# Designed miniproteins, single chains: the designs that were tried, part 58

Each design is a single chain, and the fold is of that chain. pLDDT is the mean over its residues in the fold that is shown.

## One batch from the design tools (miniprotein)

Design m2006
Fold by ESMFold2-Fast:
Structure m2006 (fold): chain A 97 residues (1-97)
Amino acid sequence: MQAIKEKNEAVAKQIAETSDEKERNLLLAKASLYQLKQLLKQFLENKEKVTKDSYSTQFLTPDNEVIEITVKKDTSEEEVKKLIEEVEEKLREAEAK
């Protein structure tokens, strides 16, 4: 939790230094996709160490819509891998814009 907060603060600082609003929005969406992908990978690697029933994170789309994604501790490895693949696809789409 703390590490995620610190990473979000570092990303926010980088975005704040960007003068173009459209470029800032694209960077924010891209950073949110990277953050989500990293969280899903960490969850998969440490699934057996998770003491909470679920974890939630917010995903920012390139259109500035916020979607909340919740993963339960009993979520299958295949479901987590599918979510990672979907995030990677959206990240490639955001980078192409």
Scores: mean pLDDT 61

Design m2007
Fold by ESMFold2-Fast:
Structure m2007 (fold): chain A 61 residues (1-61)
Amino acid sequence: VEEEAEELVKELITEIRRQNPHASNKEILDAVRQKVENDPSIPEEVKEAALKLIDEWEREH
């Protein structure tokens, strides 16, 4: 679950950064969080783990 969440978040960060190369790390993390929260295809356990990772990474930067 944690590994799946980490992979998901990293993939979304990469995709959003590619589309928004001048965005700040905070802006990218905010966009990733919104995408995770609003994606019905993500299992609830993975969604919860992903949101915790995003919050942790945001606090580090």
Scores: mean pLDDT 77

Design m2008
Fold by ESMFold2-Fast:
Structure m2008 (fold): chain A 79 residues (1-79)
Amino acid sequence: SYIELVEITRTMLTRRYREKYPDLAEKIEKLSDETIKKLQATKNETERKQIYNDFLTQVANLINEALKEMEEKGEKPAG
């Protein structure tokens, strides 16, 4: 189910990022919890698929933004 996929995504990504990017992990947790509530309230399969796709897009944007900020700080040449 989409709810199970969101829960798995939440658990994996918050575990991965919590230590080094705690703000990112918190944003992913809040987004995941909100998405689960929307999925629990929605029975239309087309709308559920759209909610899940929007979740994936928002998660990708959060991760990309956080990682881009680290790259822009020049930590990559001579690590």
Scores: mean pLDDT 80

Design m2009
Fold by ESMFold2-Fast:
Structure m2009 (fold): chain A 69 residues (1-69)
Amino acid sequence: DDGIDYSVALARDRLRAAGASDEQVDAVVEQVRQLNLQATQKAQAGDMDGAIQSAQQAQDLVDQAQQQA
């Protein structure tokens, strides 16, 4: 949970700072949470490439949402 909670909190903070609505923040946060959970599961299974890809997608999603806000 620590890694997911940290990423979710960071995403919320960045999106709120950019002026995103609570609805948009919740939608992005849910997707980031899913991607980070996926990354954690892949890392635990030894799929480091897949884990990195999922983590990158989560970062790209937050960056894209900030640009749109």
Scores: mean pLDDT 78

Design m2010
Fold by ESMFold2-Fast:
Structure m2010 (fold): chain A 71 residues (1-71)
Amino acid sequence: MEAQLLLEMQKSFLQKDYESAAEKLSELAALQGKDPQKVKETVLSMDDDVFEVYASVVITSGLNALGLPRP
């Protein structure tokens, strides 16, 4: 469920668990028809601050698309 993946991804970032955050992002990417393994490898190769900015945009955009309140 997309909403659950977005919330768990946010929780992982708050805990500085980038591996779990990348795993949740790859699951979301698979639902969007993207290659989950390629997405996971790409975000894990980013600097932590770049990954946090990217994930923040994905989480905010995803929650807005689902009509859910911002985190």
Scores: mean pLDDT 73

Design m2011
Fold by ESMFold2-Fast:
Structure m2011 (fold): chain A 86 residues (1-86)
Amino acid sequence: MMEKLIEEARELGKKLKLSKDAIEAVVLFLKSVEALRQGDRKKAQELLAKSDELAEKAGKEKPIVASLGTAFALRLIGEEIDKELE
């Protein structure tokens, strides 16, 4: 469930002491992945662009933003595939 993943991403970001820009970059990236899964490529591109802008503002935190975003996105995709195969 997207809301739960966003909550987990925000809590993990707080534990890692990430900036607000870094945390929002991860959240927007996850929302872009969800939009892409729903077939809304334009919405996904707009959200991804905003995520990238915030990741750039986060500077030194950009690599961890990318790692967390990818990890949560893979979890989201994997859980959906498993449900469709059942």
Scores: mean pLDDT 78

Design m2012
Fold by ESMFold2-Fast:
Structure m2012 (fold): chain A 80 residues (1-80)
Amino acid sequence: MKVKITYPDGRVGEVDADQAGATLASAGGIPVDEARKLIEEGKYEELAKRVNELSPDAKAEVIGENEIRLSGKGLPAAPA
């Protein structure tokens, strides 16, 4: 499954659920396995909410079933 992520620098990337889970877990301090499980279950809103709660300067917003917008500070840059 592919997840579309808009990064804080405005770049948009499509990543596999595993990569999306790892990225959001790293940003929000969520266990990687739990982040991946939430993505596989389509619970992007819960995943985004936890990033926002654990990273005060980060903003994560679900804009579609498989689309997340990231903004603010403390989030990783888009993968090279």
Scores: mean pLDDT 69

Design m2013
Fold by ESMFold2-Fast:
Structure m2013 (fold): chain A 70 residues (1-70)
Amino acid sequence: MSEVEKLKEEMEKKYKEMVANKTPVEEQLKAIQEQMRKILETARKNKDYDGAVEAAEWAMKLMAEVKAQA
């Protein structure tokens, strides 16, 4: 499993916990943005451009779902 994939799984787990705990939308978006930065940095370091694109698309979809909660 790639480091990018591990970071994606970590964020997915955190997202489920944030939703369960009724975390404010603003905090959820901030957490997703910070994790996306780490994923992109890791993907660049590992030359995993396909993983970076896939993770970015996943994060954008997740952020859209969070915004729909508002």
Scores: mean pLDDT 77

Design m2014
Fold by ESMFold2-Fast:
Structure m2014 (fold): chain A 64 residues (1-64)
Amino acid sequence: VEEALRVALAAGDGGAAAGAAEARRSLEQGNIDTALKSLREALKTPGVSEESRRALEAALRELE
């Protein structure tokens, strides 16, 4: 999950990058539910690139 979040942050499109950063922070605090919510909200951001979308989806799958 850390690698997927790193890719999303590096390729991130504004809101997608912000959502990935928040998800990573939530995971560091042990709050998986908040991390999942942040990733789902990032995926709903308009204009997310295909690369960012794949990275966010990979992170979601690893946490589910």
Scores: mean pLDDT 72

Design m2015
Fold by ESMFold2-Fast:
Structure m2015 (fold): chain A 91 residues (1-91)
Amino acid sequence: SAEEVKKRFEELMERVNELVKQGEEAIKNGDIDKLKEITKELRELVRELRELLREGKRVLSPREYTLMGVRLLAAEGEVLVFENRIKRMEA
């Protein structure tokens, strides 16, 4: 159902937000290994969100689908930010 998709999406996004906070802490501490592990977990959550949104397309309204897609795009952006930071920290 649309309600089940929305609930699962919010639960996954809550975990994304927590990992982003942990990643920012790893950056402040210069902990490259921790940032790599967090980035890996974040990529897996983004994959799960993408699959959930693909499945949800048939049950969500166009507005709900679009707004969730924007939030997914933002989460994908956070992965790119951490990947670029790792490259700079490894140099």
Scores: mean pLDDT 89

Design m2016
Fold by ESMFold2-Fast:
Structure m2016 (fold): chain A 81 residues (1-81)
Amino acid sequence: SLKERMEERLKKLEEMTIDEGRALFAQMVAEAIREATSPEQRERLLRVAGEGFAKMDEAKTKEEFVQVARELFEEILRILE
């Protein structure tokens, strides 16, 4: 499932560079948008993704980046429910 793939990729984020992790998360967001079943879900995903990536750009440490990525992932899953 998308959830299982996202959880697996989040574990890999802890071992990746910030740039690699950001690119991976962008791919996950694109997959989440494809899983959306309504225009309303897609719009919510785009807004949350935009806000989340802005927060990622503000992260100064790997630990902060991973925390932001996890929060963004959980928000995406809530929207898809």
Scores: mean pLDDT 78

Design m2017
Fold by ESMFold2-Fast:
Structure m2017 (fold): chain A 86 residues (1-86)
Amino acid sequence: SVEERRQRGLELTEAARKEIEKRLAPYKDLWDAIFDAAVNELKAAVDYVTAKLEGDEETAQKYSDLAGQYSRRANELEAELAKKLA
């Protein structure tokens, strides 16, 4: 059945996820921090575009600056991850 196929897929996915988590454990916190910074950069970029479309230049500048801060943080964390992978 469709439900049986879905359940089997979830079991296989769960096993693969656990194995990946085990292998990435030494870098998990750094990877999570990179992902968090990237997500926050994207959110700030969306808010920047919204403010620009509304003609709110002050709010647009605020989110532009915030996006730049998250971009720099992501780049610094990526450089740190690269050192750990070398």
Scores: mean pLDDT 80

Design m2018
Fold by ESMFold2-Fast:
Structure m2018 (fold): chain A 80 residues (1-80)
Amino acid sequence: LTPAQLQAIRDAVEKALLDVGVPEETARRIAQAVANSVEAGNKDLVEETAYLAAQALGLDPETARRVSKAAKEAVDKVLA
């Protein structure tokens, strides 16, 4: 992964989370956690990483599930 691809992942995940109603600062924190997971080679853990980060930041389980799905779709689109 290049720095440009990691930035594209952060931007795409942040946008996807804003689109599902997540506040901007929370969306950025989750996007960073997801980008860190992908950079570490854990692309298959994107959904789990986003879900756990969302819950750690105080989002309810239903919202955290929507966040995890949106983050996975955003990462898949960038890496297609």
Scores: mean pLDDT 87

Design m2019
Fold by ESMFold2-Fast:
Structure m2019 (fold): chain A 64 residues (1-64)
Amino acid sequence: MVAELLAELARLRAEAVALGDAAVIAEVDKIQEQLFANRPSAEELREAARRIRELVERARKAQA
């Protein structure tokens, strides 16, 4: 639900910060800034979480 999606977005941002990739952190912050510029729907929150998860996973694989 919305609270769980917001918690997941916060967790994904923390993972991006832990990876230390400034470009990935900047892209995550840009996605979240655009998302929260208006009141997002649950579907928009899920799509943003999906996109951010893909960015974090791609960056993690690049460091492996």
Scores: mean pLDDT 80

Design m2020
Fold by ESMFold2-Fast:
Structure m2020 (fold): chain A 77 residues (1-77)
Amino acid sequence: DQRRILEELRDLLIERAILTHNSGSEPLVELGRELTARLEALYAQLGPEARAELERWAARMEEALRAGAFTEEELRA
């Protein structure tokens, strides 16, 4: 189910964004690498329509981060 994969990708992208914003410490760097590997594996399973939806959402998330959004709720909006 492409929708389920999209939901997992959105959750992981939000986790990575929050982690990246908060710290670059060694334990958090390892967690970030693990999240990135999981993101890549899931992204490879997406069809073109689902990838387009994710890209549109990711662009909105990046805009929110630039505007100072740092909570999961703000990034999901």
Scores: mean pLDDT 69

Design m2021
Fold by ESMFold2-Fast:
Structure m2021 (fold): chain A 62 residues (1-62)
Amino acid sequence: SFLEELEKRVQEIVDDYKSGKISRAEALAKLQELGVEVSSKLSGDDLEKALGIINKGLKEVS
């Protein structure tokens, strides 16, 4: 599903940051870009779930 693929994409960004492959600024930018993408494609409960997944990633990068 889209939400399962989103979880994988967020986890890859977090893992890349934790491994030193990307900077904190780059990880935050990628997560913010996903926020824009999901806001344009989803609404209601699905958007709320998608934003929750992204916010979990943001907490791991902070």
Scores: mean pLDDT 87

Design m2022
Fold by ESMFold2-Fast:
Structure m2022 (fold): chain A 110 residues (1-110)
Amino acid sequence: EAIKAYNKALEIDPNFAKAYNNLGVVYFYQGKLKEAEKSYLKAIEIAQKNGDDYVLGVAYFNLGNLYFIQHRYDEAIESYDKAIEAFKKAGASEDLIKEAQANRGFAREQ
């Protein structure tokens, strides 16, 4: 029960989802693409459970960029679409939404 309570507390911490997203960014810059993907997917899982649409959008945007550099364009487009949806729900800046839309368009042109 103590371990389950601890894990539940971690799942509801919005900073925990952000920490996994930040870890994914570090792995991405190191070229550790598999570790980056796992970290972004964990950030997505936690952000969805917490209803943190902003962190969800950021994590999907970063996952889209990861798939794009791997030439996984259909997966990149899907991730960008989910990022745009999450950013709109979060009331994120128009510039951030436009950046995701531009990257999606570029992936579609490949």
Scores: mean pLDDT 83

Design m2023
Fold by ESMFold2-Fast:
Structure m2023 (fold): chain A 85 residues (1-85)
Amino acid sequence: SEEEARAFAERARAFVEREAKEILKLIDEGKLEEAERKLEETRGLADIQIAILRLMGADELAEEFREYADALFNEVKEKIKEKKA
């Protein structure tokens, strides 16, 4: 249902937010290889969540989530690059 899709999208957003926070902590601790691996893993899980939303017929929610997740991942990726430079 649309309600179930919205609830799933909300949980997906919360998930990537928590993962981004943990990755930022790894970056602050100088664990850059672990941070990169966790970022790649989280991106893969976000792709699965997007696919699930599309299978539920919630294409708009899937695109909103994709844009949101991409923005977070770009912030984290930039922080990794900054720390390596």
Scores: mean pLDDT 89

Design m2024
Fold by ESMFold2-Fast:
Structure m2024 (fold): chain A 81 residues (1-81)
Amino acid sequence: SHMENRKKFLEFLQKLLSMSPELREAILSLPDETRKKINELIKQGKAKEAAEVLLEALRQMGASPDIIEEVEKIAKEVIEK
């Protein structure tokens, strides 16, 4: 359901924000267009697609491969459960 998918994405975000100050800063500095796209996907209940947009933005911002792998792992555990 839309509510369940939104809850899963919020749990995912909360875990990311608690992982490291660097990740928190990167997420807070996302471009406005990226944030709007993520919000629209969440409104549609598309939590997996929203996570994919976030991951792509982090790659474009130069996040390390280790951080990307950890974010992907959390997305699978929280969103795809």
Scores: mean pLDDT 80

Design m2025
Fold by ESMFold2-Fast:
Structure m2025 (fold): chain A 95 residues (1-95)
Amino acid sequence: SMSPTEIRLEELKVWAQQGRTDDLLAEFRKEKDPIVRAQILRYLAISARPNSELELLGANIMPVANLPEKEQERLARGIAAGDEEAFDKLLELMK
């Protein structure tokens, strides 16, 4: 059976596919688990800019999870605002 965390992440994945960028930014800011927070940041990026490459890079979350909280927040704000450089930095970390 799926864990509660896995069920929540599947729900947030649907939000990403629906383009719910502001809702995902709010969930990112409420999350305290660094791995779950990094996965929400990935879903935030997918919602703001649908990209098949980023959608396929789910296994490479640990470089994002290991970032300082202030750097994760900077990336999340930039991506939600449509900042190309913030998106490209996240993509590079997940390659």
Scores: mean pLDDT 82

Design m2026
Fold by ESMFold2-Fast:
Structure m2026 (fold): chain A 104 residues (1-104)
Amino acid sequence: EEAQKLINEGNSLRKEGKLEVALKLYQEASELAQAQGDKALMTEALGNIGRVYEAMGEYEKASEYYKKAGELDPESHKTHMGGIEIYYKTIRATNSVVLANSVY
């Protein structure tokens, strides 16, 4: 219940663009969910942390959190399709030097 409240608060703050505050609430929710053994809440919190990092432009961190969410709950892959896209964006960013060497 308390972890879910933190997620709901984080969702509201994320929608307001208060990404750093939302991130902190999602991290607290993740810790509480882990302590309670609630895999569903932990998966939700980790997915939301990934979304915040994506919004901040930190695609590598976003990809890491989306992977952690998928490892805890494989069914979350249907809900977190964006995590796959972030993973591919991260891979393309790593190869951006190759792309930048192509003639526009």
Scores: mean pLDDT 70

Design m2027
Fold by ESMFold2-Fast:
Structure m2027 (fold): chain A 66 residues (1-66)
Amino acid sequence: MSVEEILSEAIGRVRDLISDHADQLRASEAVINAVEDLLAKDPDASSQQVRDVAEKALDDALKEIE
C-alpha cells in the first residue's frame, strides 16, 4: 500500500471520528507531520511502519480532544 493510500485512509478516519473542522485540521496535520518525520529519518520505512505511525498520531490527537 502506498504512503498516499495510508494518509487518505487516516484522514478519512479523522473526518469520521471528529465533527469539529478545526480539530479535524489539527488531527490531519498531526498525522501528516508524523508520517513526514518518519520518512525524513528513515526513507526506507515499510508501509506497515508508515501505517503504525499514522494510527498512533491519530490516536494521540483523539486523546487531546475532550
Scores: mean pLDDT 80

Design m2028
Fold by ESMFold2-Fast:
Structure m2028 (fold): chain A 71 residues (1-71)
Amino acid sequence: DLKEKAAQFNELASKETGNISNFSVKVLSDDTVEVTGEERLGSTLYKVTAVFKKVDGKWVLESVKVEVSPA
């Protein structure tokens, strides 16, 4: 569900500091943005890469990649 994934990403992006490390935003074009971040929860590291595209004036989640590894 794209709406669920977008909500999940917005929740992650709302955390300015705390458990999020290596947070970065890369503007690829006028209508495309790539966001990356790493969050450590217990002994697990989550690396998230999300790509947003602007469609009809609204930002839409195009793709999400989540990599899970032991920290």
Scores: mean pLDDT 68

Design m2029
Fold by ESMFold2-Fast:
Structure m2029 (fold): chain A 61 residues (1-61)
Amino acid sequence: DTARLLRELVARGKSIVEAAEEAVRRGLIEDPTKLAPRTAALSLLVSFGEISPEEAAELVG
């Protein structure tokens, strides 16, 4: 369960975005955009409801 893994990594001191990037790099989440792990991670986290749209917009740049 990806959301559970993300929360566990955040509890260990990673940001939710860093946790999601790690999940994408591990192949647990497919990168549908083929652009960057961060962009894919942010899109998936918003879809899962794990981060707010405001946080995602700030992290996209």
Scores: mean pLDDT 64

Design m2030
Fold by ESMFold2-Fast:
Structure m2030 (fold): chain A 58 residues (1-58)
Amino acid sequence: TPVDFGDRLNKAGDIMDSRGDYIMASDLYSKASDMIEPYDSTRSNTLKKKSDELRTKG
């Protein structure tokens, strides 16, 4: 499902963040947010916020 795909993108983002690849982590969280948005707007907003925060570190 789109939610399952979004969850996989979120996990990939966590891995990139742990490696210090903030730009790639930000992009992955943004894509996860878009994928989850129609199903869970609260989770989507949390992921978008993470994406925005990491973008400022890159």
Scores: mean pLDDT 83

Design m2031
Fold by ESMFold2-Fast:
Structure m2031 (fold): chain A 68 residues (1-68)
Amino acid sequence: GSSKRKLILELIALKLRVIGIDFDIELIKEQLKQGKISEADAQARIDALKKEKAELEKEIEKLEKELA
């Protein structure tokens, strides 16, 4: 069975991935500001990253409920 320690480590790993996605979104916004990417391409990439973040946040909520 899954130990609480294993679930805590998995939760930390998912939270670190969310931080990475937030960093990638800010990088895309900076590239848009510098004119290195089109507004349409930036929007599409940000939307994809936000969708991935939402899926990760659902998994985080599920694990936090499991730990409660």
Scores: mean pLDDT 86

Design m2032
Fold by ESMFold2-Fast:
Structure m2032 (fold): chain A 64 residues (1-64)
Amino acid sequence: GLSPLEAGEEAGRLAAEGRLEEAAAVLRKNCPTDTEKDLAAVAALALGLATAEQAEEVGKLACA
């Protein structure tokens, strides 16, 4: 599996393309804990790959 940083990069890229459900699937597969999902979201935001709104929506989908 991917590390939280790698998952954040991949999910951020997918979210930037509007592929929010696929981004959420990457987080569900690679980041089983809420802490790991949060680290992935921080990585995507820090790298400028996703907006805060995109990160919030992906997080909701990943926790559903």
Scores: mean pLDDT 78

Design m2033
Fold by ESMFold2-Fast:
Structure m2033 (fold): chain A 94 residues (1-94)
Amino acid sequence: SVAERVVKLFEEAGLPEAAELARELLADPSRSPRAVLEELLKRYDIPESVLKEALRLLASEKDGVELSDEEAEEILREIKRAIKEGKSVGLNLP
């Protein structure tokens, strides 16, 4: 499953605590990929390269979307901004 691939990605990156949280969050099918990554970024300092790969895996499997590097970087920028501002990702900014 995609959840198993994402967990393995974090484990191979040397982030076992992030991998465990990802496993728990991805077990809930009601959680969006963006919400999962937001929770991970909020709690752990994860390399951007690892986050981009996780986002691509989640988007490809769940939404059927193949993200470019630029698209993945933009989504991660939105997630990081939402965390700092306390706003949900996907809301229109004024």
Scores: mean pLDDT 73

Design m2034
Fold by ESMFold2-Fast:
Structure m2034 (fold): chain A 86 residues (1-86)
Amino acid sequence: MKRAEELVKKAIEEFKKETGKDVSKKIEEEAKELAEEAVRAGVSDEDAYKLLVKAIRKLYEAEEKGDEEEFERIKEGFRFAIAVLG
């Protein structure tokens, strides 16, 4: 899905611009999966982009803390948000 890949790239670039930090491969893969789900659910590019930027930030914070349970809850929360928006 080229559209999902473009959304992920744009969201990661925004995160890097805001924070000066790169995301891990783990966060990049999770963001790609969320983007693909958002596109399949019919979420608009604008809403998907906003959701991805927020998701990347929260996932980064959880990973930095080493909180794997919080990381998983954040993923589930964003998946639920995609289901509601689609």
Scores: mean pLDDT 83

Design m2035
Fold by ESMFold2-Fast:
Structure m2035 (fold): chain A 88 residues (1-88)
Amino acid sequence: SLEDLLLFNYNQAQKSIDESEAYVKQGNLQQGENKVNQGKLFTDGTEHNSKGVSETGSKDLGKKSDKLSDDVKKKVRDAQDLVDKAKS
């Protein structure tokens, strides 16, 4: 379902973001950047699926899906900032 795709993309975004932080802590900035870029792709997927859920689902599901999209957008930005700071 669209809700299942949303949750899949949300979970994959979080996993990629967490792996990025772990790589940065290890000093592997190349893999840190690769994982934040992967997280951005899943974050975009989460936003796309969230819009679909909001258009076809209930108001309650739409609000929950919007929160998931906003959550991974913030986390991917924070992860990018972490990588950028480690490179400086």
Scores: mean pLDDT 86

Design m2036
Fold by ESMFold2-Fast:
Structure m2036 (fold): chain A 80 residues (1-80)
Amino acid sequence: SPLDKVRELVEQMKEIAKQMVAGKISVEEAMKQIEELDKQISDIVESNPDLSPEEKLELKKLHDEMLEFIDEAYEKVQAE
C-alpha cells in the first residue's frame, strides 16, 4: 500500500532526526538522508493519483507531522 510505504519512510526520517539530535550522525548527512526519503514520499504520492480522499488526508497528516518533528529536531541541534 502507498500509505504503508509512506508510514515506513516517515518513521525512518524521524529515526534519522533522533540520531542527529543524539550526535550519532552529522547534521549534513542527516539532512541529506532526510531529503532523499522526502523525495521518495513525493514520488509515491505523485505516482498514485487515484488515492481516495481519506488516504490523501492521512498522507498529508503523516507528512505534516514528520516535517514538524524534523524542524523541532533541527532547532535543538542549532540551539547555542
Scores: mean pLDDT 82

Design m2037
Fold by ESMFold2-Fast:
Structure m2037 (fold): chain A 68 residues (1-68)
Amino acid sequence: EEEQELLEKIQEILAEAFELLDTDPEKALALVEEAVDLLLEKGIITEEEKKEMLDTFKERLEEYQKRQ
């Protein structure tokens, strides 16, 4: 199923992004942006949901940055 494969790919991208939060936060953010863009392109999420997901991740990333 295309949807199932996409969700597995998204989980993989997110896992990689979280591993990179401390070492390469710019790449981590880029990976999350790629994942949510893919979801939007496939019509799985709305533009508003994409914004919410990215805002949430950026907020989390800023908290990590403040600790460094």
Scores: mean pLDDT 75

Design m2038
Fold by ESMFold2-Fast:
Structure m2038 (fold): chain A 93 residues (1-93)
Amino acid sequence: AMEELNKAMERRISEVEDLTEQGLLPRAIAEELKRILEMFKTDPQASLQELKARIAELEAKRAAGEIPQGVADTAQTFYRLSINDITSLIEDI
């Protein structure tokens, strides 16, 4: 249901802010992730595609040594958890 999806996304946004305040996630990545999470409230399918694209981009940047592994792992974890939550909710529709 959309209410459950919205609550899940709001929880993820709060977790992103906490990690950013702790210095574990760069502000630029956090802002992009929060923007994508907000999109799930209006267009879950488009947001899901955007998350998958961001996971691929982060993996490529990690492989190229452009970002620390810890940063990539943290961001990928949030992207994957968001995908799992959304996929489960879409299957219930």
Scores: mean pLDDT 72

Design m2039
Fold by ESMFold2-Fast:
Structure m2039 (fold): chain A 68 residues (1-68)
Amino acid sequence: SMREKVEETLEALEALAREMLAAGVPRELVRLVLEHYTDELIDYLRSQGEYELAEEVEKRKEELLEEI
């Protein structure tokens, strides 16, 4: 389902962020990467008519950025 693919994508982005931070990538750059890919995902979901999922991703984006 679209929801399952979205969850898998968000989990992959969270894992990527953790790996980048562990590798010494600056927090500012990790934030930019997360913002870029979550924004692209939100735009994609809106283009598919998945407005509820897009709002859920926006909230998850805020949570992910707070963890950094």
Scores: mean pLDDT 89

Design m2040
Fold by ESMFold2-Fast:
Structure m2040 (fold): chain A 106 residues (1-106)
Amino acid sequence: PLEEAARAVTDPETRQKIEELVKKAKENSRKAAEAARQGDADTAIRYLEETLKLVREIFELAFKAGDDVAMGIALAVMTEVRRALQAARDGNYEEAAKLAEKIAEG
């Protein structure tokens, strides 16, 4: 779960920043799932692109902290976001919604 990336990091300042990014990523992914279910491809793609940006920032913070566990979690979630983006771009809104919802749930 994406929240475990924050828990893995020992530095309190870095942990707090990751927790804020996790909250924003989950919110954007939830909105992407809602848009995909409504067939709004442009909105779903926009929210998934924002989710990808936020998870990439989590990865960069984890990398700077030297935390391999947090980095691994961020990389796995980035892969899921890219799959959701591809599904949305291909017009597979059911798959895009399912993947985005999984990311939003953790």
Scores: mean pLDDT 89

Design m2041
Fold by ESMFold2-Fast:
Structure m2041 (fold): chain A 100 residues (1-100)
Amino acid sequence: FEEKKKELYEIYKKTLEEIAKVLEKNGVEVDKELIELKIKNLKLALERAKSIEEAAEIVKEAIDQELESVLSFEKNEKTREEIKKIAEKAKEKIEEILKK
């Protein structure tokens, strides 16, 4: 249970870092303090989750919220598609954890 929560946390952290790198590569200034705050808040939410299924839902929702936020200002179609693929890959990894 705790090991799976750690894996979910690492998926979210890497997902936000990959999205930030894509944005920076395309000249977008990324608020690193806000990213760290989002990661910290997710860790606290995962610690409070009563099941691995609840923890997985929290991470999926957080990824969807980040995706929605980024796509609200990013208008370049190539960048949007790259970010969407990062989010989809993260969700696939979460589903793999749930199957273990």
Scores: mean pLDDT 85

